# Designed miniproteins, single chains, continued (4): the designs that were tried, part 16

Each design is a single chain, and the fold is of that chain. pLDDT is the mean over its residues in the fold that is shown.

## One batch from the design tools (miniprotein)

Design m12521
Fold by ESMFold2-Fast:
Structure m12521 (fold): chain A 94 residues (1-94)
Amino acid sequence: SIEEAIKLLEEAKKLAQEALERTENEEAKEVLRTVISGLDRIIKLAKEGEVDLAIDLLDKLLDFLDTAIKEFPEIAEVLEEIKELVEKAKELLE
């Protein structure tokens, strides 16, 4: 369901926003801002019915999250939670 996928992506965005408010590391903040921006664009595409484009951007976001999890231990736990929600959303769009 596209609606269920959007809900999961909105939950992932909320987790990233809450982590951004608690994070003091400037590089980790830039990672979280990138995640938020990416999720916002993907949510918009999914709402507009551009499912194939949303899936392509989800794949790129997942690659980015894998790299960020390895590089930023301070936010790795929240990025793993975001990744699980993004993977579930992608399965619902496919």
Scores: mean pLDDT 90

Design m12522
Fold by ESMFold2-Fast:
Structure m12522 (fold): chain A 80 residues (1-80)
Amino acid sequence: MRELIEKAEKAVKDGNFEEAIKYLEQLADEARKQGLEDFAERLRNMAKQAKIAYENGDKETAKRIIELAIEEARKVLESL
């Protein structure tokens, strides 16, 4: 999970929101494999919302959602 969080952070920092969203989707899948179903569902929903915002040209909202998802993922990982 840490590697995917780092990849998502790098992608959003580089302005590559599509890649960041993809890494959040992969992170949700990994969280599900580890039994973190509620967290995986939240990440999947956040990735979906970020993708919709990005596709509608709202890059500010997409970035904010991605950053919030990364922050939540770090907090969950540090609580394990």
Scores: mean pLDDT 85

Design m12523
Fold by ESMFold2-Fast:
Structure m12523 (fold): chain A 80 residues (1-80)
Amino acid sequence: SDEVIEKLEKLVKEGRYEEAYELIKSLPEDDPTKWFALSMLYGAQGKVEEAVKYYKRALEMPGKIDYRLANLAGEIGVKL
């Protein structure tokens, strides 16, 4: 939902990564947005190998990644 995405954006921008992880864990396993969000969080922490792994998983899944999370990844400097 839009509310979940807005909360995730706020938590990431505030550096509250543990709370962001808990929110991402609540997303469905078959939602590519979950795996993209996880990739973004690992990337923000400099964990490039994990970020790339989850990014590839998101791209291999059917469905669309939430555009707002793609924008946030760009804003925080995650390049994959």
Scores: mean pLDDT 77

Design m12524
Fold by ESMFold2-Fast:
Structure m12524 (fold): chain A 66 residues (1-66)
Amino acid sequence: SKDEFNQLLLKALNGDEEAIKKLSERTGIPEETLRNIVEQIAAETDPVARGEIIQKLVDLIRERLG
């Protein structure tokens, strides 16, 4: 469900490695790619720019799910 992926996304954004693995398995996005995006979000200090990176990740996930 969308709620399940949203929960995985939130955990992954907090650096939960198991959530990153599960999200990778379900979307086909490589763990390395997800980890890099999560690290970019964590390093971004501007809330607007951070929100844009999060939105890009959400869009990528939706694209992979169809």
Scores: mean pLDDT 81

Design m12525
Fold by ESMFold2-Fast:
Structure m12525 (fold): chain A 76 residues (1-76)
Amino acid sequence: MKQTPALKAFTLNPSFASLFNIKADGVLDAGAVAGVKRFQALNGLPVDGVVDELTEEALRAALNSDSETLRRLSAL
């Protein structure tokens, strides 16, 4: 899977690391793929671990959200 700017920001962001149980190291490993799948499931997207246009848009929206919005996503 290619790293997009939004995916790299997702893997480097400590808040996303905490919410989705991934390492905040910027490496796209099996843990990061599992985190993407959890994010896709919470947003009602196909759970394939592939960052397509829909997943990319959802990641950008989440990155621009406050902590309360991110906590609501993790509670689903």
Scores: mean pLDDT 66

Design m12526
Fold by ESMFold2-Fast:
Parts: structure tokens; C-alpha cells; sequence
Structure m12526 (fold): chain A 83 residues (1-83)
């Protein structure tokens, strides 16, 4: 539904903003994350099931890259909201 798509886009945007703050001194990583996140945003409108899978894989990878317990807590909260 449109409501589910908008919720998903909001959750992904929050995760992206938090990741950009963690990696504020790493422009190459920010650029990579922006491309990956942008592809998931496109998938939300085209194929919601593939977008969900891509978001879970992306979220796990970004959490591992940050090593930040506050970011881990945010990611866990956003994933719980999506389920």
C-alpha cells in the first residue's frame, strides 16, 4: 500500500541520515551508502518484497561498519517498526 511505502521510505531515510552522521568524515563511504540507499528507495516503488530484503541486508552491513552501539539501537528500532 502507499502507506506502507511511505513508512518504509521514512525508516530508510532515518537510517541513512544516522549513517551519514557516523561517517561524516568519510565522503567515499557516504557516496557509496547514498548510491545503495537510493537503489532501495527505487525498489520500494517497484517491488516492495525485494526492497524489504535489500533493506535488511543493507541495514545489517551498515550496522557492522559503524560499530556504534547508538546506531545499532536505532537500526534495531527501525527494523522493528517495519515488521
Amino acid sequence: SEEEKEKFKGLLTKLMQAAFEVFKDDPARQARLAVEGGEILKLIDENLDEALKAFEEFSRRVVEETGDPEFQALADELLAELK
Scores: mean pLDDT 81

Design m12527
Fold by ESMFold2-Fast:
Structure m12527 (fold): chain A 85 residues (1-85)
Amino acid sequence: MEKIKEYVEELRKKMLEGGMPEEVAEVAAKALEEILRILAEAGVTVEQVLSGSITFDDLPAEKQKRIEEIAKEAEEKIKKILEEL
């Protein structure tokens, strides 16, 4: 869990430093944290994801569906924020 939080916080900081709106960075960071936690439930580490040693298709169908739902919600929220800016 600690590695996931650290990685997400570093990405959030980099997104903000890159000029991403705070609201967009927050939605993206939260979605990434939730996805990485689901991957951890399947025994997948952050390092395995970053190295590409595991693909989305290698996950159980239930985990794939949960990740797809999180990604879709995040995409919809980000789109709405960008349209309102």
Scores: mean pLDDT 77

Design m12528
Fold by ESMFold2-Fast:
Structure m12528 (fold): chain A 87 residues (1-87)
Amino acid sequence: MMTLEEVKAALETLTEISAHSSDAQRLALATDMVDAIIRHIEENPELREEVAEAAIEALRKIQALVTDPAVAAQIDAMIARLEELRR
């Protein structure tokens, strides 16, 4: 089980990797991150809000580096899904 600090550290690492990645790699990283975060929230519902907030922040940083509007739209949909889960 990952702690909130471990989740935040993993998200920071993924964001750093995304800075040197292609848009296709950023989409793959975002997809894998969202799947992992949803699983973590399902297993640790008491951390739902904090984990979702950290993941949304990481996705926004990744999206800011994206130049392909189709990829940006897919990441925006992922952010919306996590915002719904946060509430």
Scores: mean pLDDT 82

Design m12529
Fold by ESMFold2-Fast:
Structure m12529 (fold): chain A 79 residues (1-79)
Amino acid sequence: SSLLEERAEEAAEAILKSKDKEAEIELFLKTAKDQGQFELAALTAKKIVEKDPSLAETILKLAEKYGLEEVVKAVKETS
């Protein structure tokens, strides 16, 4: 949905503007897992990697740590 796309874009932009991108990614992924927002997490991760491919490894490690299989798949398909 357009709302999901907008939320993912805003989340990705906020993370990319953060001074501690790893901490913000971890907080976002953990929150998304706790709330069952797996589609938002996967789409946000894809948008982050498309804008900054250097963050792909960090997102993969954190997604695997939290068992976010859809995020792992999205990042691998984008990289």
Scores: mean pLDDT 87

Design m12530
Fold by ESMFold2-Fast:
Structure m12530 (fold): chain A 70 residues (1-70)
Amino acid sequence: SNREKAQELRAKGAELAEKGEYEKAAEYYRKASTLVDGETKENYLKMAELLEKGLTPEEAEKILLQEVLS
């Protein structure tokens, strides 16, 4: 399914970010965003932007959670 494929792409992006390959990681999050809609799509696109700025997946997720609370 598209959801399963998106999760696989997201997981690969996280793995690449842990290895310091932030540009490749961001590409995988953007690919995942093409398979989903709405808030999930925005979440993945924001994740890609934060990774390209040199943030870790953990730091990016903290920022996204903070935005949900706002």
Scores: mean pLDDT 79

Design m12531
Fold by ESMFold2-Fast:
Structure m12531 (fold): chain A 86 residues (1-86)
Amino acid sequence: MVEELLEEALKNLPPEQQELIRKLLELVENNKPENFPEIEELVEKLGEFARAEKDPATQEGLRKAVEALELLVAEQLGAERHVTPK
């Protein structure tokens, strides 16, 4: 489902943001601690683009992409920063 959400979001985004998201996906798939700072920086940049974007369709696409990426990051990197139940 996360991959499907990202694919749908990518279709509505400019090429620059699409490339950024694909780069982030590659970093997340490697799931290495050394990639955490770069992943966080890229997610923050996407969130900033979404906030600054005035076109509703592009803003919605960016918002969906950020949400999908946050879910993917939480699932993969969250394993490293394991949280207790509750």
Scores: mean pLDDT 66

Design m12532
Fold by ESMFold2-Fast:
Structure m12532 (fold): chain A 86 residues (1-86)
Amino acid sequence: MEEKIEKAIEEVKKLLDEKSIVQLLYMAKLMAFEGLSLEEAEERLTVESLQKFRDEYLKQLEEEGFPQESIDKTQEAFDKAIKELE
């Protein structure tokens, strides 16, 4: 699992100048947990998929007891990444 995450991060780094950090994190998640290639992960990068990922991620932060300030900043980062994809 750790090895899959490391490999996914290295692959998405190739797009660091082309995509927001939130978009890269979503792609890395798809590669690490669903076994997608870089190209397949990029094809699944849509407004709808990022909105769903945002909602799931924010819920996880709330369940783990993160401060509201951290949750708000995370939402802002996701909303910006989603707007860039529209």
Scores: mean pLDDT 79

Design m12533
Fold by ESMFold2-Fast:
Structure m12533 (fold): chain A 77 residues (1-77)
Amino acid sequence: GERALEDALEGAELLLPKAKELLAAGIKEAKLVGRTPSGARVEAELKGDRLTVRARLGDEEAEVVMGLDGEVLEARA
């Protein structure tokens, strides 16, 4: 649903700075987990120049693929 998509976007924005720090340190692949202020659980996978974030809130799921410049490349809910 739209709410899960908003939570995935929020999660991506929150985790993007951490993904950038990891890449600056030479780490090209990582898995990150977190929780948004809205209470959604988010899981992220850093792979090369992309951050893929999945949000789950109850039975709702959404996925966002974001470039390290903050550009949303793909969004699905």
Scores: mean pLDDT 79

Design m12534
Fold by ESMFold2-Fast:
Structure m12534 (fold): chain A 85 residues (1-85)
Amino acid sequence: DLAELRAALAAAAEEIRERGIAEADKIAAELPPAEAVEKLREMVELVRAELAAAEAAGAPPAALAAMREALRHIEERLAEEEARA
């Protein structure tokens, strides 16, 4: 069932969002600003590429929303760490 598959993908995206946010927060808390900036930039590029691929593939709106929220949070942490570096 395509609807069940889409629901499963949306749930998986939500779990990825939660883990991505937690990892970004951990990076910001545990690493020196210069190292945190490097890791957070890598995460931003990865999430941007995956979001673009998901949009092109027609991923469910809920999955896209979860990925965009993760990206926004990582970008906010990056901006904070860049200001401290």
Scores: mean pLDDT 82

Design m12535
Fold by ESMFold2-Fast:
Structure m12535 (fold): chain A 84 residues (1-84)
Amino acid sequence: TTTINVGESVTVPVGSTVTFTSNTRYLEIPGVVTTAPGTSASVTLTTEGDYKYYAGEKAGVKGDKTGIINVEGSGTANVTVVDK
């Protein structure tokens, strides 16, 4: 399992599972996954493309820190995005 911090970007194969682990902020990919403060949520990304995520004070509001999960190629990976 690969761990990245909020604000970092990563490339993962199609079919990879991404787990957002929140501490104090909402972590979200709009229309895909939302993780409330103090919780964790996972999503499996099955479509190629760039998934921009946001870390902020409110669900549905673009936050101050962002990163990109680029989904491309074959294989399967597990990635955790942590809000420290």
Scores: mean pLDDT 81

Design m12536
Fold by ESMFold2-Fast:
Structure m12536 (fold): chain A 81 residues (1-81)
Amino acid sequence: KPLPSKEEVLKKLSEIADRAVAIADAAAGKNEELRERALKVAGEAAKVALDLEEGKISLEEAAKKVEELEEEVKKLEKELE
């Protein structure tokens, strides 16, 4: 299958970061470990976006990291239930 576009990858990274921040906010004062893990995911998504914009990583590497971060954020959402 063809790789997603740079625009699509950046949009997904932004969505992952927003979801991770929402999890951190929901966990605040209730589950500090979950909050810290969610903030780490948000930070990693932001770094991947910056590295892609700066040309420090390939589109293929960024797409793979998006897939990994989506799995992590889904896992955190399930733990929040």
Scores: mean pLDDT 84

Design m12537
Fold by ESMFold2-Fast:
Structure m12537 (fold): chain A 104 residues (1-104)
Amino acid sequence: NADKLAEYAKKVGEILGLDEETIERLANAAKNKNYEEVKKILSEVLGMPEEVERLTPEQLEALIKGAAENNLNLWQIKFRILATAEDVRYQEELRKLQEELEKL
């Protein structure tokens, strides 16, 4: 649901205190599945470029949906991003370990 994701993105923009132009840009990026633009906007607003960049498209959509549906505040959104980025890093480390074990 691209239209529903755009609605969630507008709500997240409101939660983050973004201006109307930035909210519309975020909503349009989400609707078009332009994850690079979504990441750019969130990175600039939250000051977490490394953590935001680690999120997969699916995780970004889940974050936007979860933040909107649960009325998360700025701190809760930041903590969710941090936790998700660390999970991605852990899964990447497990994959590398598995690849090394296949050589034994």
Scores: mean pLDDT 83

Design m12538
Fold by ESMFold2-Fast:
Structure m12538 (fold): chain A 94 residues (1-94)
Amino acid sequence: DILEKLEEALKQLPEAREEAKKVFETEISEAGKKLLEEAKKIYEELKSLSDEEIKKLSRDELIKYFTALLILDIVEPTEEIKKLIQKLYEILKE
């Protein structure tokens, strides 16, 4: 169930990115700004972890980090974020 939803979300990311980015840029509420800042904080936490520490994360923690990366990929896509999304997705689909 959750893996199917993650696969569909990942599949739709390229098509939805421009529309989602426009919504974030033109209609960001205070709640949206707080969500983005929390996602950035979670991303900084993830960057502090080694590859071995990432592999030891629970599924709930992996989903938390994966969700934060998806939010950041919509707003501020970088190659580093894309690589981390792919890495976490490969771990999650075990």
Scores: mean pLDDT 72

Design m12539
Fold by ESMFold2-Fast:
Structure m12539 (fold): chain A 75 residues (1-75)
Amino acid sequence: FKLSEEEKKALIDFVNEYLASLKEFNEEAKLRFLVELGDRFPEFYAKYAEELAKILDSSKNKEDLKKKLTEFIES
């Protein structure tokens, strides 16, 4: 499974949009992110569920999560 540049951009745009919509960064926000990601990008979620969970668990705040997800998607 290899992401195209278009798919990477769509994923990064989704991450930015989701995080901008958040009032609080907590466990509920992290779980909702995974649900929305799985709904909008089911193939990506299925392939990288473990990596995504690890990134979410290790993220200290909204900006840290954005940075880690962007780096992961661009890799």
Scores: mean pLDDT 81

Design m12540
Fold by ESMFold2-Fast:
Structure m12540 (fold): chain A 87 residues (1-87)
Amino acid sequence: SAKEKALQLVQEAAGIVQAESLANGDADGVKQTTAIMNRILALVNNNAPVSDIIAEINRLKDYAQQVTSADKAKQAVDLLDRAISVL
């Protein structure tokens, strides 16, 4: 389904941010990325409005840009933009 594809893309993007945070010893980066990802999962599982799901995906995009390198932020943001496009 469209939601399943969006979730896969969100998980791939979160994985990039988590991996770089872990490599940098940034425990807070791992924790915050996981928390935002879990909020997106909860919204999808509860059939929340698409606008609420997009708002949380945009929060993850903003967070990725703050805590990762430019190249990894771009990879994560591109995946998250694709997730929004399939919703």
Scores: mean pLDDT 88

Design m12541
Fold by ESMFold2-Fast:
Structure m12541 (fold): chain A 96 residues (1-96)
Amino acid sequence: SDAKARELYEEGKRAYEEGDLDEAIRKYSEAIRTSTDIELIDEAGINLGRVYLEKGNAYGALILAAVNLSVARKHKSPNIPELEELLREAQERVRS
């Protein structure tokens, strides 16, 4: 259910705001798996990638950003600029 996916996404955002990065990862991942809404998948993917970077998982962020950006480009997603920025940040951290 996309209503359930949105609820999981909002729970992930709350966990992130409270500094619970592991709970944020869990909830964003569940939102992505539950959703059929491309826009919600993009939003949850961007936030999941940012949490991966904060935890030092640069490769996880890189893979997530690259896969989501490929899909977003096919669908002309409004989230393309944010996914491109996430990809650049992840690439830089992988190289350092």
Scores: mean pLDDT 87

Design m12542
Fold by ESMFold2-Fast:
Structure m12542 (fold): chain A 90 residues (1-90)
Amino acid sequence: SSILEEARELLAEIQRKLGEAYEEVERANDEEALQELERIAQELEQRFQEFGAVMQDPSASEQEKREALEKLKEFVKKALEKIDEIIEKV
């Protein structure tokens, strides 16, 4: 429950930030920045899918699920930093 709630909060945060970044990049007409955002979005989708696979694995321990959440948090943190850098450049 708490693990899934934290993951939902992370998803909501990154979706909000991506939406903001897409609007700014589209206004700037920066194709390179758009491609960079698309790459980040694809990597985020993959990382959330990997996390989901661990959560759905009946053999996975609670500790392994918590470790998967921590990996997801670290990745989302880095993605948010990269998105901020893109926004600042446009």
Scores: mean pLDDT 86

Design m12543
Fold by ESMFold2-Fast:
Structure m12543 (fold): chain A 71 residues (1-71)
Amino acid sequence: MTNEEAVEVVKSSDVEEILKIFRESGMLKLVKIVETIKERGEAVDLRKIAEETGVTVEEVKEAIELLKSLS
């Protein structure tokens, strides 16, 4: 997964509905990852997102793949 691909997934119109489901399900770590990518926008770097959210780069990639599967 590229940085550009992650930003594209997070910018999709379905992301806000998916984030609502994640918040209601208690998946707060996943919500934090996605919200951080949204705030960074075009300046996203998956390693920096991992550092800011306290997770691994692999966990960031898994979060984005999960979003793609739900969109």
Scores: mean pLDDT 73

Design m12544
Fold by ESMFold2-Fast:
Structure m12544 (fold): chain A 78 residues (1-78)
Amino acid sequence: SAADVGALFEHLSQLQQKYPGALVPIALETEAKSLQELAEVLYKERQNVAFLNRVRELLLAVEVPQEAADELVEFLQA
């Protein structure tokens, strides 16, 4: 729903503030032009396990702590 995408946008905003540049690799791979578009793509693909594993991999590659990467994936799977 739009409310779920809004909650995801806020989660991504906080992640980006705490880990600057952390969302750049996944934004490039998904061709998202904004944080809002990234939230929409992640929400659409939230049941795609291979995609969620790739999101986690990209976050870890830019040194986001495993706990924070896992929290985003768990948020998407909820």
Scores: mean pLDDT 85

Design m12545
Fold by ESMFold2-Fast:
Structure m12545 (fold): chain A 77 residues (1-77)
Amino acid sequence: SALEEALRNLPEEIQELVRKLRNEKDLEVRQTLAVELARMISENQAGSLFLDELMDEIVQLAYQHYLRQRAEEAARG
């Protein structure tokens, strides 16, 4: 995909963050890593298409976190 192609051309530091983000199971940690990664990519200017795809992932992660919090509060109440 265009995303995977763009990733191979990024500095190793950014590639390591992408790997960490994709392998992280803790939604809170994943959200933090996603924000940091988006900032680094925007500064690197490598692949606007790549940034768009990653932003979609960040939005999905934030939405999942929101739904989980709502479910936990509903279960308590």
Scores: mean pLDDT 67

Design m12546
Fold by ESMFold2-Fast:
Structure m12546 (fold): chain A 73 residues (1-73)
Amino acid sequence: KEFLERLRKELEEARKAGVITKAQYEGMEEMLRFLEEGKTPEEVKEFSEKNRDHYLKLAKEEVERRQAELAAA
């Protein structure tokens, strides 16, 4: 419990600092929620695969945004 709460806090701070993408943050939060519920790694993986396209789209959009910002600087 304490470990999951710490990871969740670190993810939120990393998101605010811009170290991780929105897609990474959302995916990790969902994985932490499933681990907190006592899901096995296999069950978490199956859930992630079902939502892969959603997270890939968010990740692609954030990468493209960051690349555009870096190219403009």
Scores: mean pLDDT 68

Design m12547
Fold by ESMFold2-Fast:
Structure m12547 (fold): chain A 82 residues (1-82)
Amino acid sequence: SKELLLKLIAALLAVIGLLFEAEKLVSDEDPLLKRAKALYERAVALLREYDANPDDEATLKAALEAAEEAIKILRKLLKELG
């Protein structure tokens, strides 16, 4: 659905902002930062798969789940730093 796609776009923008803030405060060697980056890359790859097959809403949901998990990890990381 367009609503789900817009939620994914919003989540990806949130991940980008949180990654930008986390990278200022944390080493690239940090395991939580590495995991969040991997989840962001997964979400982007799944969004690309969805763009190729727009009827596959399961792929879109998987992309959103990956982006939301990245947000959760990054927010936890930022709380531990401040």
Scores: mean pLDDT 86

Design m12548
Fold by ESMFold2-Fast:
Parts: C-alpha cells; structure tokens; sequence
Structure m12548 (fold): chain A 92 residues (1-92)
C-alpha cells in the first residue's frame, strides 16, 4: 500500500541522515577513523535492523506490526547506504 511505501521511504532517509550525522560528528571530534572503521558500526546496525524488520513482517498478521517492520528495514537500508556511497566516492 502507499502507506507502506511512505514509511519505508521516510525511514530510509532518516537512517541515511543518522549515518551521515554519526560520520560528521566523528570527523568534527578529530577522531582518527579508517574507512573500514567508519563503515563498521552503521553497516552492522543496519544489517541487524533489516533482519529484525523482516522477522516482524514474517511473524505478524497485524498491519501496525508490519509497518514497524518496514520502518526498521528502511532505516537499516539507509544506515548501510551512506557508508556505501562514501566508499564508492573514495574509490573513484
């Protein structure tokens, strides 16, 4: 439904922004961080949230629970997308 698509899109944008803010905060604090370390925490958290969201969707017949699952998947995908985009830019 449109409601699922809107929640997914919003959650993905929020996850992306969260990962960006995390990275910018580490840079501002002058913490020495390698690209691998930079990606490790957001990617790991993103993978955990995607797994949790998929499990909720699989195990629930309630619309509200499925919407929560979609939001977790979206946020997790956003967390992974920011490090991917930064890594790709560094490789170019």
Amino acid sequence: SKEFEEIYKKAKEEGYQYAKDYVETKIAQKVPISPRELFFEPVKKGEELIKKGKEIIKNSNKKEEKLKGVALIGFGEGLIAYPRDVSLASAL
Scores: mean pLDDT 82

Design m12549
Fold by ESMFold2-Fast:
Structure m12549 (fold): chain A 100 residues (1-100)
Amino acid sequence: MMLPIPEELDHVYRPDEALLELLRKSGATKETYTVREIFQYVYKYLLENNLIERDPETGELIVDLSNTLLGEILGVEKATLEELFELILEHLKKHGTLVP
């Protein structure tokens, strides 16, 4: 697992429309967000929809994205919480616009 460095968390992106729609479901109203803000809105979405489960054997946080908008956006049905945030960052780099 590779978490984003602290400096990268302060990078500002204009997300694509699909990700913006997801952020709006969690109360987001802006057009541009830091990576940290995007992670906070996604985490709020996961909590509000009860999508986070703890693996009883490993204690690892697992996210079930089956039949969710977020799963559709990222192309994944199940991920660890860490893998999910890595996928979000990759999605921002591929489909969003970095704001200088």
Scores: mean pLDDT 81

Design m12550
Fold by ESMFold2-Fast:
Structure m12550 (fold): chain A 66 residues (1-66)
Amino acid sequence: MDSRTALEKALEAAKAGDLEGVREVAAESTSPGGRAAAWEGLRAMEEHGPEVGAEALERALKSDPE
């Protein structure tokens, strides 16, 4: 799964409050950048809730969408 597709899937899962969906995307991403961003979003979601996790993933997608 490419970086952009992975981040888009992670963002949708985070918006739905699906913590396991975000974790699955992070584990299956083959892009180092996409994987790192998805793991950061997962951590933010675990510590601060799905809204903060979604914001982190959205920023990653907009700032470095490769």
Scores: mean pLDDT 73

Design m12551
Fold by ESMFold2-Fast:
Structure m12551 (fold): chain A 73 residues (1-73)
Amino acid sequence: MEKVEEMARRIAEAGRKLIEDLSYGPELVELAREGASDPIVTAVATASALGATIVDPEGLEVLEEVGRVLSEA
């Protein structure tokens, strides 16, 4: 659980940054790619990207990239 806890914390931080600035999108995508095999990491990454989409339409690109990475895992 140590790696999952660390990844969840990193993804939550990246998601928080993404809501403030979409330039953090690539950071969230990379974290999702690293943790794609873990359902908790997958859920947190998806929720963060979806949240960005609600705030800014450009967030949809981040949500699509996260979905692509997770589907290829």
Scores: mean pLDDT 67

Design m12552
Fold by ESMFold2-Fast:
Structure m12552 (fold): chain A 87 residues (1-87)
Amino acid sequence: DEVEKLAEFLERAILEAIAAARHLTEPEEVLEAISRLLAEELRRRGVSPEELRAAYEKLLEKYPDISPETRAELERVFERVEELLEE
C-alpha cells in the first residue's frame, strides 16, 4: 500500500526532525527548510497532495496520543508541504 509506505516515510522524516528542531535556536527556519526538502522529495516520488493528506491522516491514527505541541508542529510542516506540492 503506497499510502502506508508514505506514512512510514513521513513518520521517520518529519516527527524525528520536528523533535530535533525543538532544541535549536531558530526552529521556525529549520521547519521551513525541512518542509521544502520534503516537498522536493515527494515531488520526485510523484506524490500528490491527496496522497500526502491520506498518509498524514494514517500517521495521526498511529499516534493518537502525541503531544499537542508535536501535533501543531506536524500540522504546520504538513500544511507547508501540501502548499508547496500544489505550486
Scores: mean pLDDT 75

Design m12553
Fold by ESMFold2-Fast:
Structure m12553 (fold): chain A 80 residues (1-80)
Amino acid sequence: LTPEERQALIDAMLKHLEHHADDPELARRSLRTVVDYLLKRGVPREEVIALLQELIARAEKTNPKLAKVVRDVLDEVEAE
């Protein structure tokens, strides 16, 4: 990912999570789908982990509940 693509993706993911803030399970599944898509497209696992870590940092600033959803997905990715 280019730096511009990375920033745009983080912004889009955060906006999507905020839209589903009332349904943490749906937010988690949607985020996991995006993660799986990136991995399938050949984005390195380390880059995906870094994206999730940045997304957690941004989500914690606005909604700690969403940060937990992102952390759950990060834990799943790190376990694999």
Scores: mean pLDDT 80

Design m12554
Fold by ESMFold2-Fast:
Structure m12554 (fold): chain A 56 residues (1-56)
Amino acid sequence: GEGARRLAEEGDAAGAAAAGGEDAKSNQNFTMMREASQAGARGDAEAAAEAGERGA
């Protein structure tokens, strides 16, 4: 509910503050690499679907 929304917003503010630090940046880099890897895999699936449509 609203408690979860408030916690998510508080977590986002804390994440933004942590991203300003060098040590925090290093830690965030691992999370970003993992998310970029997953986003890349998703983009690859969509590119494959588009290529299949062109082949038909």
Scores: mean pLDDT 56

Design m12555
Fold by ESMFold2-Fast:
Structure m12555 (fold): chain A 120 residues (1-120)
Amino acid sequence: MKKKLEELIKKIAKILGIDPRTLRESVEAVRRDPYIQDLLNALPPEVLFEEVLKLIKNEEIRKLLKEAFEESKTLEEKMEIIVIGLVAIAHERGLTDPEEVVEKAREILEEILKKNGVKV
């Protein structure tokens, strides 16, 4: 993981009051899911990011994600930031088990896609 994304994970974990390792394990679980990868490719990353950002409850987490997304230079970096945002939403809702975080990320993405006229 690039140093900048690692610092983002550490800052978000601190705000959420969880171990950075827990957040990293959830991010890896979401990232490796093939269905989530298909869902992430169904809309432009800018649209996905704005929808994910609206679901973040904590203002400081929203600010950190927005700054990281604006500084991102590649599609891969943008997608990694979106995945971190999805995991943050799940953790804000009290989920810490990676399998439950993956299921919540799927649910969130399906709702975003349906709202934007994509069949899932």
Scores: mean pLDDT 87

